Designed miniproteins, single chains, continued (3). Designs and how they scored, part 31

Each design is a single chain, and the fold is of that chain. pLDDT is the mean over its residues in the fold that is shown.

## One batch from the design tools (miniprotein)

Design m9051
Fold by ESMFold2-Fast:
Structure m9051 (fold): chain A 114 residues (1-114)
Amino acid sequence: LTPEERQRLRDEAVRHLEKAIEYADQAIKVATEGGASPEAIELLKKAREYFREAAEHVRSGDLERALKLVNEAIKLFGEAARVLRESGVDKAAEYATEAMQHAAEAKNALQRAL
């Protein structure tokens, strides 16, 4: 990859992580308003923080650390979406799933930038 192509992939990863954070914020809001369990809300908050940290590591050039954080966040959002759906807070589970889809796009961009 050229330096310009790598920078473009990093910028793409950051955009997707920012979108994932936006959907995570919506999931947290809807989960809280919908009376979701404290455990589900905590999983969403932790995953959101991993996305924020991942974006910072992408900006600093530590793509391996960013990728590790994105993978952990996807796992936590998947668990949160399952718990939210089992509890009937389907709209929050949908937002968590959208966050995971954007995280998967960020993961793809990061893997291509490595």
Scores: mean pLDDT 89

Design m9052
Fold by ESMFold2-Fast:
Structure m9052 (fold): chain A 73 residues (1-73)
Amino acid sequence: MTPDQLIRLGEELRRQGRFDEAAEAFIEAGELYISRGDYDRAIEAYMRALEVSTNPTKAIGEILRAIGDQLDA
């Protein structure tokens, strides 16, 4: 999947009330943007994940893990 496809999937899941799955899709999009060096779009994707998540603490943890994995790679 491309990051743009994951953003669209996240928006579709949000409209269905599947908020945690939408947050996961946005986090995956952010991870792909980081791997491409597109940090501005990664931040936008992560902000969308935090806005939609039913558990912001868990979402923050997942975002920090994604960023850490890219820095360690």
Scores: mean pLDDT 80

Design m9053
Fold by ESMFold2-Fast:
Structure m9053 (fold): chain A 90 residues (1-90)
Amino acid sequence: SERRALLEAEAEPAERELERLGIKPPPKEYEEAKKYAKEAVKYMISEESEENREKGQEHLKKAVELLKDVSNEERGLVFAFAAIEVVRER
């Protein structure tokens, strides 16, 4: 898939830039939330369908609930690393 190849090609430069800036992956306590965020991203980048949107939203809600007491900046980092990891793994 051309779209996946392009996203994968962009993920490596993004990871290198984060490393260059000294931005580290989220702490281990956010790993469960990151797993739900990864599943949400997987459904959202799949073929556009109502079922994929609903499943993506369900996993996103679980990730948000696990991060409810976390700052918006830290939430953003969890979702950013989840998206990068999904694109790199596919």
Scores: mean pLDDT 72

Design m9054
Fold by ESMFold2-Fast:
Structure m9054 (fold): chain A 93 residues (1-93)
Amino acid sequence: DEDVRKRIAAYLKKELKKEVSVDTPIEEVLKILAEHYGIPLKLLTELFNELKKIFKNENVALHYLMRILQKAKELGIKTEEELRELFKEVLKS
């Protein structure tokens, strides 16, 4: 889990230029992601909780959430509905 958190912190610092560490609470990381990607925090928290139920590991869930958000940005997804559809598609893979 520490190695996953280190990779997440390094990614956020490099790509988003946000000061985060392995000790940064997941709630704060979700707020940073919500602000950076322009997604409602409530929706992002909902998607994170769904991933957490699937993977049963919050650090793995956070890593997958970040990958989905990165892909959404690359695809130009701008609506909650499109983000929910991408989320379903990624989970089918």
Scores: mean pLDDT 77

Design m9055
Fold by ESMFold2-Fast:
Structure m9055 (fold): chain A 66 residues (1-66)
Amino acid sequence: DEKKKIEIQKKELREIVKILMEENPNAKIDDPLVKKLVEAIKKGDKEEEEKLLDELVEKYKDTFSI
């Protein structure tokens, strides 16, 4: 089920970004979509956060595939 896989990937990506923000607050983020996601998480903008997670999973879906 592709939709279920995407939802799992979105949750994992969100968790990774949160850990990155907490453990490496000075980490240089080169991806503009990841930067926007960090800002959306900080603002608590759930709608923007969900949209950016969808875009990031689509962008990196080939990277998640073996």
Scores: mean pLDDT 71

Design m9056
Fold by ESMFold2-Fast:
Structure m9056 (fold): chain A 79 residues (1-79)
Amino acid sequence: WFEEIERGFAAAKATADALSGVSALTPQEQIRAIGAGFAVTSLADLPALRAWLREHFPQLTDAQIDAIVAAVGAALEAV
């Protein structure tokens, strides 16, 4: 359980860092996306995160979504 929390925080931080240059999202939308990142505790969750971001933020490009998912995956591998 502690390791899952640690991975969730790493994923949330990676999501926040990836969004720091994305002006297409409001602050509220950025917080929502970071919350979705926190739910990612395994590499197996990455396809669900990608689908969720695409569904909820149509203003994000495929490149931006891929960058967020890649950053989260890299952060999880580092934990």
Scores: mean pLDDT 78

Design m9057
Fold by ESMFold2-Fast:
Structure m9057 (fold): chain A 80 residues (1-80)
Amino acid sequence: SERQKKLDEVFDYVMELFKEKLEKEGIPYRIVKGNKEVVISEDPEAAKLLLDMLILAVEGIQDGLSIEEIKKKIEELLES
């Protein structure tokens, strides 16, 4: 479906940005590969950030925002 394609693209973007932030801040993580590549961190603050990014992504899709608009909102969250 169109929604599934959009969710997949945004999810991949979230994982990439999350990984980059963890690398920049020296926070340990691992990657689990299955149907999707998932970045996992045992750091509580990192885990909360991931949840906040995913909530933003889901809400943006439900509100009918474009992929570009959702990506911008996620980037703004990372700057705060």
Scores: mean pLDDT 85

Design m9058
Fold by ESMFold2-Fast:
Structure m9058 (fold): chain A 99 residues (1-99)
Amino acid sequence: SIKDMAEEILEDVDRLEKLLKRNDVSNKKKILELLKKAKKLAEEAIKTDDKKKALEAAKLVKEAAMLLLRYAKSLTLDEILEVIAILLRAIGIIFDLEH
């Protein structure tokens, strides 16, 4: 379950990175730094079955998704909905890991 949650975080990091590459986004460097940290924590959570690292990774994905929605200049409706779905998944993982 922790590994499955961390794997979903890694998939959502990849989705957000692809959205950032396709779109004009202010503060892109800050969002990419959050995603880089989330990826490292999620990869470590998979290796070590570490609940705390998975939780920290999910919190970073939540922050990155919120910043992308705030600073993106030209997202399509489908891309906005994708980011919202990522945000909601991150919130769900945080809730499940914190109980």
Scores: mean pLDDT 90

Design m9059
Fold by ESMFold2-Fast:
Structure m9059 (fold): chain A 70 residues (1-70)
Amino acid sequence: SSMAQKYLKKAQEYIEQAQKYADQGDTDKAREYISQAVKYIQEAKKAGAPQSEVDKLMDQLQKVASKVEG
């Protein structure tokens, strides 16, 4: 669906922002963007996003989260 695609795109954008701030050592900003990415991944899944795309974003998000949490 068009909504699923929009949510996937927003999740990807938030993951990219989270990675940027994590790389800069701004853990507070990184956590904010991680939280937004999680919300948009969940909305994409509810909107019928392919599981393969959801899994890809979750893998990227886990890598960023590991960098922020240590």
Scores: mean pLDDT 87

Design m9060
Fold by ESMFold2-Fast:
Structure m9060 (fold): chain A 85 residues (1-85)
Amino acid sequence: SEAEELEREAREAAEEGRLAEFGARSWLEGVEVRLGRRASAEELRERLEELEKKLEEAEAAGELEPEQVEEMRAVLEAMRRLLAA
């Protein structure tokens, strides 16, 4: 099942210290599934910029703990690196 496959991949990523990279890849796959096609680098950058803005707004509103912001920023940085590759 997708849940079992996702759990296996998450465990492997955590064991290798790649949890942020796993999150970035899961986000990319989710975007492409929703679009029903491959996303262009431009479309992915626009979506990433929107997510960065939402994170900044949530942080400013006090909706997130500092630890959550740090974790989310690590995922966003991994996403940005994935798009640069």
Scores: mean pLDDT 69

Design m9061
Fold by ESMFold2-Fast:
Structure m9061 (fold): chain A 65 residues (1-65)
Amino acid sequence: MAERRKVMDDVIAKARAAAAGLPPETQARVDEALNRYRKAVDAGDSAAATEALQEVSDILGRAAP
């Protein structure tokens, strides 16, 4: 249990760090996707968690050069 939450917190921290230099609207979209990721992890829905992380990666990838 604790290990899963540590991994989740680490992923969230890294995604937020990557979004830190982006416009506030983009940061809000990342936070929304990360909230879906947290809910999916808490619900034990690995498919939804993976989809939410893919959404974060897509947002960050489109914002990066």
Scores: mean pLDDT 77

Design m9062
Fold by ESMFold2-Fast:
Structure m9062 (fold): chain A 83 residues (1-83)
Amino acid sequence: MAVGVGTVQTPDGTKSLVQVRVDADGEETVLHEHRNVSKEHFDRALEAAREAARKALEHPGETFTGSETLPDGNTLTWGGASV
């Protein structure tokens, strides 16, 4: 089963602001959400999770990971894998 996870973390990586999982059926699960999470942070995590799940579904047996720094200095990380 293909899954994708997107996470927005503080710049030092010590605190997760939001983490979202998306599976191959398109089911969205919020794993963690901090009270002060912006809509932009949530949307970025969700978009990254969806894309990671899609890549994992298209490429069975491969794992996909990545990260980018957001304009506010927080880090977006994502991972996708077929299980």
Scores: mean pLDDT 79

Design m9063
Fold by ESMFold2-Fast:
Parts: C-alpha cells; sequence; structure tokens
Structure m9063 (fold): chain A 64 residues (1-64)
C-alpha cells in the first residue's frame, strides 16, 4: 500500500540519520540498544509489510 511505501521511506531516512556518529552519541545507551534492534529488524524484514510494521514501531518508539 501507499502507507507501507511512505513508512519504509521514513524509516530509511531515520536509519541514515542514526548511522551518523554524532546523532548516536547524543542517544542514551539504553535507547541506543533499542534503536539498534529496530534497525536490525528493518534490515532483516523479508516482506514490505514486515518492513512497514518495523518502521511504524520505530516511529512510535521515537514519538514516546
Amino acid sequence: SEEEKTLIEIADALLKAYENPAVRAAVPPEHRERLDEFVEKIKNASTPEEKAKAAKELLDYLSS
């Protein structure tokens, strides 16, 4: 769906930002580990639906 494509694009942009050492250094260690888990989940998703779901979970976490 269009929503899936948008979520994947947003996730990719966020992942690119969080690969920056300066951005990572600003994240507390506890949140850094959680972000690494979301990154890995997105990278390992085998379908667009799984990727979109993982991306939404990441966005929900960041908005909390």
Scores: mean pLDDT 77

Design m9064
Fold by ESMFold2-Fast:
Structure m9064 (fold): chain A 67 residues (1-67)
Amino acid sequence: MDLEALKRKQDEINEKFIEEVLKELSKYLTPEQVEAFRKFFEEYKDNPELVKEIADRVIKRVKELKA
């Protein structure tokens, strides 16, 4: 019971983290690109480290292209 409650809290944290990442990406990407990343990140929502790494790489690349 406690383990399942902790799992639900972790899932909420992961979902909020993905939303924050997508919000940051929305500053640099089109709405269509953000939606594509949303679908991708939903598949990896149990791996926030991977989501962060991919988002960081995308933001870095977009900033380099717009500089």
Scores: mean pLDDT 75

Design m9065
Fold by ESMFold2-Fast:
Structure m9065 (fold): chain A 76 residues (1-76)
Amino acid sequence: MTLEERKAALLQSVDRLKARIEAEGADNPEAVARLKQELDRVGERIKAATSQEELDEAVKELKRVFREAADLIAQS
């Protein structure tokens, strides 16, 4: 997989997670807004990455946000 292909896949994952948080976290709008803001920052890091190593760091942040989102959805 090229760097650009991996970026495209990760940005699609960011967009899907935003949609899911908005749909399933509707009873906690403040947490939804915060997680969406964190995903926007991760998306910008993904776009800015010029190496696989920089992209791997962005993926670590994305995985953290995925865990926070999963915990929020589980509590809802």
Scores: mean pLDDT 81

Design m9066
Fold by ESMFold2-Fast:
Structure m9066 (fold): chain A 87 residues (1-87)
Amino acid sequence: ETLVLPAQVYAVFPLDLEGKYYYLILLTDENKVAIVAAPGKNLKYTTNSDGSTTLTADGPILVDFEGTPREEFLKTARPVPAIEKVK
């Protein structure tokens, strides 16, 4: 799957949350947004010439910029990556 973000990504963190594999994606903007790209394990990102970022993953990308409250998401997310079992 492919997703285009209207901002530059400065950090991507793999997360293992209770048997599901996620990525925490942080934007360089002052309004830092925690975006979950799941369940893709092979997440890649490329900065475009217009300053946007293209994300690609081997699986579907589940992204909700404001549908998931940032504070609630960050309570369950871990910055330290763990190894997940996919199936």
Scores: mean pLDDT 53

Design m9067
Fold by ESMFold2-Fast:
Structure m9067 (fold): chain A 66 residues (1-66)
Amino acid sequence: AGQLAEEAARALIAGDEARARALLRELGSRHPDQFDAQAAAIRTLVAGSRAEPAAERLLAEVRAEL
């Protein structure tokens, strides 16, 4: 779970939304019970960066798909 969250945060910071979305979908599929906790971790990792709005949007979109 934590490794996927870290990789998703790195993809978000790099501006790679397609990769971030794929990693978030994998996180939700493999660790659905941990998705909300790992979403909080991702928000912490991107906090204060220009990736924060994209992170919030993608997390909401993927959460709705679960």
Scores: mean pLDDT 84

Design m9068
Fold by ESMFold2-Fast:
Structure m9068 (fold): chain A 80 residues (1-80)
Amino acid sequence: SKSLEELKEFIESLNISEEVKKKLLELAERIERGEGLDLKELNEILKDVPEEYREAIRKKLIDLDIEVGIEEIKRGVEKL
């Protein structure tokens, strides 16, 4: 998944704590596994992120969740 790798590179490039990076990467990996995005958990993590990065991170995780959801629907149709 190109979007997951690009998101991981983006998060790893941010000047934020390693603990916060790990939490964001865990959210991204859960989305990729089809578990979806917990917006409440994301908003709690983003409290520890500088304001200038919050919207970019939120958008990238939402975009990943939408992309994975669409791919799962397509795979379901292709198996029929």
Scores: mean pLDDT 80

Design m9069
Fold by ESMFold2-Fast:
Structure m9069 (fold): chain A 71 residues (1-71)
Amino acid sequence: EAARKAAEEQILLGQPVDLSSLTPEEKAEVEKLIADYEKQRAEDMKKGEENFDKLAEESAKKNNITIKPKP
């Protein structure tokens, strides 16, 4: 229904989900969607991490700051 679709869009936007309009069954499905979305985001972030790491090193040199990654 429309309420479920609205909840899905809220998840995709990273907004709080209004669960009061959902049935218990759809609540379980929404939780699964959150998990799936977060997993995909982790994968996307790993790809961007390499670019960010390179930029961080260059920025550190420009600002005379030494960046030491965590052990």
Scores: mean pLDDT 65

Design m9070
Fold by ESMFold2-Fast:
Structure m9070 (fold): chain A 66 residues (1-66)
Amino acid sequence: SSAVLEILRAMADSRERFAFEQAAAYALHELEGLPLETVQKGLPQLSREELEEAIAAARARVEAAL
């Protein structure tokens, strides 16, 4: 959905702490279907737990905006 991509872009462009990482992790894992191990290699600053929390946070924002 273009609406989901617009929400993720707005998150990535925001100045909120971790908003870019949240949007990127959600896009790579939920939209592109990449395994968490592959996503973590692209976002090495996040631990596995932080990566899972980032995806959950982005999912909540997308659901709240739709």
Scores: mean pLDDT 81

Design m9071
Fold by ESMFold2-Fast:
Structure m9071 (fold): chain A 97 residues (1-97)
Amino acid sequence: KIEEIIKKLEELEEKLRKLAEESKDEAEREVLNLVAAAVRKAKEYVEKKDLKTAIEILEKAKEFVRYMAEQGVLPKEKAEEIIKEIEEIIKLAKEAL
């Protein structure tokens, strides 16, 4: 399960970086890059076997994405997709505890 969590975090980071590159809005790009950085940090904690801290980082990243969608910075559809992917990874991490 740890290897699966790491792989999903890497895939999510790559997806977020690509979405940022494709975005024409500077604020949206900044938000996507900040979320990608949080995902990378969560991966580092998973690699250290600190799943609890990784889950905390991912929960905060999820809340940040939701907040940015509410502020109109991130399109709702993109935010919902990102939140679902974060929730799937959190579920896997909780199962690995």
Scores: mean pLDDT 89

Design m9072
Fold by ESMFold2-Fast:
Structure m9072 (fold): chain A 64 residues (1-64)
Amino acid sequence: AEEEARRKRIIEIMEKNKEDWLKGFPRITEEQADELIERMKAGEPWDEVELRAAELLTGRPLPR
């Protein structure tokens, strides 16, 4: 289904960016990155995941 394809693509994007934001932002732990990926696999909406990823990258809460 398209939802499965989108979820897979989001996971790939997060994995590709994982080392970049972990090394670029040492305050973000690999455990936090793994939690985001695991929540995506658990079926959380990607909008929520993208907001969480952006919050971790910027270090501040984003408006919804």
Scores: mean pLDDT 68

Design m9073
Fold by ESMFold2-Fast:
Structure m9073 (fold): chain A 80 residues (1-80)
Amino acid sequence: MSMKEKFVELALKALETVYKLAPELTKKVEELISKLLDIFDKLSPEEQEKAIEILERLAKAKTKEEIEEAMKELEELLEK
């Protein structure tokens, strides 16, 4: 599976988790993921790996606070 395909698969799982735990944040997380997907092929391999790691943590999140921390990390990737 390509890194981009893995990112998309994890993004769907992450959004399901966000909708369950913090539905009010779903639109913002979706927007951040969409922006990252648009630039994904321009990211370094290290940045691609970090994006996937953040999405894996989002997909496994158990609290709203964990979702907010992961969102901040996604925003930081977009600022570079």
Scores: mean pLDDT 83

Design m9074
Fold by ESMFold2-Fast:
Order: structure tokens, then C-alpha cells, then sequence
Structure m9074 (fold): chain A 67 residues (1-67)
């Protein structure tokens, strides 16, 4: 059943997107804390950028699954 396969694919991509959002938020928060509490601006920026990339990858994966 093609509908079941599509639903499983969308559900899987949705779970991966949710995980990517959580990971992205953790990296962004940790990066901000490094900047604010430790003054490590370079590492903080790297973590924020990594979080943004994780989110973008998750969004792209989800978009491909629902199209």
C-alpha cells in the first residue's frame, strides 16, 4: 500500500526533524552560554552555526519526504 509507505516516510522524517530541532536548540544555547559566561566567542559561534546547519539538514530532509 503506497499510502502506508508514504505515511511511514513522513512520520520518520518528522521524527528526524524533531530530533534536529532539539539538537539545534541545544547547540545554539550552549554556544550562547560559551559566549556570555566564558567569553569564548569563537567556539560559541561555531556551535551556533553547527546548530543552524543541523536544523537546515532536518528541514530539507522533511521537505523531501513530504513532496
Amino acid sequence: DELRRQQQRVDGARRLLQSSQQTSQQFIQEGKELEEKEGNVELGKQLIESGQRVLEAGQKRYQEAVE
Scores: mean pLDDT 80

Design m9075
Fold by ESMFold2-Fast:
Formats: structure tokens, sequence, C-alpha cells
Structure m9075 (fold): chain A 66 residues (1-66)
């Protein structure tokens, strides 16, 4: 895994979204994801679960790690 993909997986786990973290992990094992693709997929998984505030908070948290 790239450090960026691992970062999103860990953030999803910290938010208690273990199913989303597991899905992102599975996709990253089958496909090489760019940092942009990983972030987009993580946000999409949160939005699909109705976790709009958590998705927004994830994006804001990633800005501080750049």
Amino acid sequence: LTPQVQFYIEMLRRLGEFEAAEELQRVSEKHVLSPTEAGELAAKLLYQKGKFEQGENLIRATEKSL
C-alpha cells in the first residue's frame, strides 16, 4: 500500500467506519490507486453511508497532513 492509501484507511478506522476501511483496503489490493483516487473513494464510501459530516471532516484533516 502507498502511504497515502494507508492514511485514508487509518482515518476511516479512527472514525469507526471499519466497513469502509475494509472496502478501501480491498480495492487498493486489486487496483493501484493514486492519492486522489484513494481520497475520492474514501469520501464516496462515507457519503454512501450518509456520513456527510465525517466525509467533510476527513477532507479537512487530510489538508493538514499535506
Scores: mean pLDDT 72

Design m9076
Fold by ESMFold2-Fast:
Structure m9076 (fold): chain A 80 residues (1-80)
Amino acid sequence: SLLEKFEIEIRELLSKAGVKEDIIEKIIEDIKKRIEERMKEDKLPLENLLKEALELVKYIIDQLKELSKENGKSIDELLE
């Protein structure tokens, strides 16, 4: 399914960025809840919402990498 492909891609991106599995699962669950709410309220297609969420996660990972360099902390430590 589209949702399963999305979960795999997000999981790989966050794992490669050094995020722990328990935090990855929380992020995925939060994104899924927001997508379900947006589908229900705005009647937007799942594919469009997943694409937007994926681009946003990529952006956030890049920001976290910069913050990690700036603060001398791992991404894991920044998400605690």
Scores: mean pLDDT 76

Design m9077
Fold by ESMFold2-Fast:
Structure m9077 (fold): chain A 70 residues (1-70)
Amino acid sequence: DKVEKITEILVEAGVPEEVARGMAEAVMSLPDLTVAVAFLRWELDELVAAGVISEEQAREALERVEKILR
């Protein structure tokens, strides 16, 4: 289940589990890979701006999720 794998990656990056699951479900519901990646980047950037995760954690999470979405 890709939703569970994406949720796990986001939780490891420091995203709260409920937020991570919502993000994973949203990413998997999007019809286009480019749109899904853009959405995830935007969400991660907002979490960095809010002080929830670091820029490095966001970058690593995005890279790991992109590999699952390919």
Scores: mean pLDDT 85

Design m9078
Fold by ESMFold2-Fast:
Structure m9078 (fold): chain A 61 residues (1-61)
Amino acid sequence: SSAAEVELLLGLAAHEFSKLSPEEARAAADRLLAQVRADPRFSEEQVAAFERALRGYVAAV
């Protein structure tokens, strides 16, 4: 399901973001968010959840 894919992608993003510099994390978050927004498989609520999680990951780096 799309929800399971969202959880998997967020888990992978959290792991990868922990290895990135702040600039790399922001660039990666921007690319991933643009990709998720362009993907019709994701609902507006799932896109918003992604955006919130990515902002948290970037702030933690």
Scores: mean pLDDT 75

Design m9079
Fold by ESMFold2-Fast:
Structure m9079 (fold): chain A 78 residues (1-78)
Amino acid sequence: MDEIAEEVLRLIEEGRLGEAERLVFEALTQDPSNETARLLGVLVAVARGERPSPEVEARLLAHPRIGELARRLIASLP
């Protein structure tokens, strides 16, 4: 399940947001309690221009695999 994090992050960096969203959806279909997949879904929304809640933003930034890309994407939000 954590193995999809690198793939989803790569797709987001490439701007392939629909494919990233698809992988997140498939992961959540297999395990709805997958917190990493839930955070990746929020990161896709951030990449589409949606600001997360402060609590979720803190979780994204603290995540060891997600944090770097999350920081870059959030910093580029209006």
Scores: mean pLDDT 81

Design m9080
Fold by ESMFold2-Fast:
Structure m9080 (fold): chain A 102 residues (1-102)
Amino acid sequence: LLEELEAYAERIKAALKDPSALTPREQRVATALSSGLTYLIPEKDREARRKILLGAAYYLYVDEGLSVDEAIAKLKVLFPSLTDEEIEELRRALEEYDRLKA
């Protein structure tokens, strides 16, 4: 889980400079999330959506050194239309990461 989150955060970080770091499906989901066009994300892309959100949360928390609350606040700005359920999942993931990181 930690290794997977870290690897995905690095992919999101790279994608901020070069979108080709993500698959075409992940690029579409990331673009829709960033622009608030969540109605363009099919239900079948939920896994890609979750991984992009987790990677972004991990990047903000670890690389930017933000607190969990600050990372969540930044994610709401970057990804309009985050649901309360997604916010709670991301918060739990960051708290779980904090427990698992040595």
Scores: mean pLDDT 66

Design m9081
Fold by ESMFold2-Fast:
Structure m9081 (fold): chain A 99 residues (1-99)
Amino acid sequence: EKEEVVRELLEALLRGVELAREYLAAKRAGDEERIEELEREMEELLREGKELVERLRELGGEHVIEELAERFRALPPAATPEEQLAREEAVLREALERL
């Protein structure tokens, strides 16, 4: 069902936020091996997300994608990448709770 695909997409996006936080930490630590591992994990997650977006469009859920995009665009500028990720996480968690 459409709601199930929306849930899967939101959960995948939340995993993306978690990976982005780990990526920032690894970059600050200069952990080149961890950065490479995280880039591979992010690439795999992006492929999964693309498949979920395509499936959602097939189910007539384009409006959900547009609504999420609008909510992200409406976020105020963040002073740090960490603040930006926290705001994005809040939007995604709120969207999951409203399902």
Scores: mean pLDDT 85

Design m9082
Fold by ESMFold2-Fast:
Structure m9082 (fold): chain A 81 residues (1-81)
Amino acid sequence: SILEKLKKVAEEALERAEKVLPPEMVDAVRKLVEKLKASTDPKEMLEKLEQMGVLAHIAGDDELAEEIGKKLKELEKELKE
């Protein structure tokens, strides 16, 4: 399901963030993942994923930001179809 894909992408993004981002940014990402996993609205879940990508970009990890952005676009396309 799209909800399970959203949760999986968020969890994978958090695992990568824990390895590459500063602790304060990791805490922010973790809170977004918790909110995403508590949601049943795909639109709200996508919004949380987008916020995680923005945090990665602000932290200077453009590679993680781009990876999150690509997954976000794929999931947005699935929701429209």
Scores: mean pLDDT 81

Design m9083
Fold by ESMFold2-Fast:
Structure m9083 (fold): chain A 62 residues (1-62)
Amino acid sequence: SHMDEQKREQVRKILAYLGENPDLAAQAVTPETLEKIGKAVGLSPQEVKDLLISLSRGEISV
């Protein structure tokens, strides 16, 4: 669906940003880390957290 494609695109943007920022990717997931990622990709910290959880559960494939 269009919403599933949008979620996959957002996950791809998050992973690309983390790949370009390996020091950030190596940090524990904190509200501050989620805010930095969110600002970079145009998502809220909660949206970033939810997408990463879905990815970790195999609910989203990229």
Scores: mean pLDDT 79

Design m9084
Fold by ESMFold2-Fast:
Parts: structure tokens; sequence; C-alpha cells
Structure m9084 (fold): chain A 87 residues (1-87)
């Protein structure tokens, strides 16, 4: 569990940086991931896939660049968690 949590947290940080999010926004998303990790693990794989697809579409529709990047980060996080759970 802790290994998966660390991998997910590190992924969120690295992907947030790649997307050009501010350090403050990255830190907030990392904190949310850490706080919600046990609940995220309980989500069915089908729900994780639907959430990833939803946030990917919402990122494309967003008029605000920062909001688009945050939605893209969430989509990527759910996809990465799904991959980790399949190991």
Amino acid sequence: MEELREKLVNFVREKGEELGLSEELIQKEVEKTEQNFDNLLKLPNEVLLKLADFFEEEAEKSENEEVAKLRKLLAEEYRFLLQLKQQ
C-alpha cells in the first residue's frame, strides 16, 4: 500500500511539473492525493477509467488554462492509479 501511495504521489508531482502547474497547485494536488489515497484505492477500476475519461474531456473544454491543466493532471492520475492496481 505505502509503495503504491508513494508512486502515485510522485507521479502527481512529476506530471504537474510537466504540465506547467505552479508549485502551490502541485502541492495542493499532492496533499489531496495523500489524504484521499485509501478512498481512491477503494474505487472500482471501471470508475477510475470513467473518471479519467471525464476529466480528459473536461480539460479539452476548459476556457481557463490552469483549470485545463488541473483536469488533465486528474485524468492522468486516475489512469496511472488504474495501471498500478493492475500490477
Scores: mean pLDDT 84

Design m9085
Fold by ESMFold2-Fast:
Structure m9085 (fold): chain A 73 residues (1-73)
Amino acid sequence: MPVLAVIGLTGASEEAVAAAEKAVEAAGGTVLRRTPTTIVARFPSEEAARAAVAAISKVPGIDAVDYLLLPLP
């Protein structure tokens, strides 16, 4: 089931945000919006979204990662 992910990044450097965006794309997500503190992305499944968040949590230069997954109809 496709999901919309809203990913919050605290204390992220520009390089860390770019790496987080790459992690989203590598997991099969499509980035819809990117700011210095937030990435909004569409994923084909909840599994893909969770894989992206797990990868982002390992990116150096981010103090905290929070996320919200919204099921798409």
Scores: mean pLDDT 82

Design m9086
Fold by ESMFold2-Fast:
Structure m9086 (fold): chain A 75 residues (1-75)
Amino acid sequence: MISKETAEKIVDAVEKTDDPEEAIRKGRELLQKEGYSPEEAERFARAAVGAVEQGKKLGISKEEIVDQLVEAFSD
C-alpha cells in the first residue's frame, strides 16, 4: 500500500519535471529511498506520471490525483 504522504511527494516531483522519462526516474528514486522495491517503485512512478499527465489535460486537482493513486495501490 502506498501512503498519502508518499503519493504527494511523487506527484510533486513529477509535476516539476517536463520529461516523462525523467519524471519516472525521479519518482522511482524517491520510492526506492523510502523502501519500495525497484519493481514497485517503477510501477508506482509510471502510474503517477500517467495520472499527472491526464490530470493536467482534464483539470483534475493534485489532491484528486493523490487520492486516485492511493486507491489504485491499496491492498
Scores: mean pLDDT 78

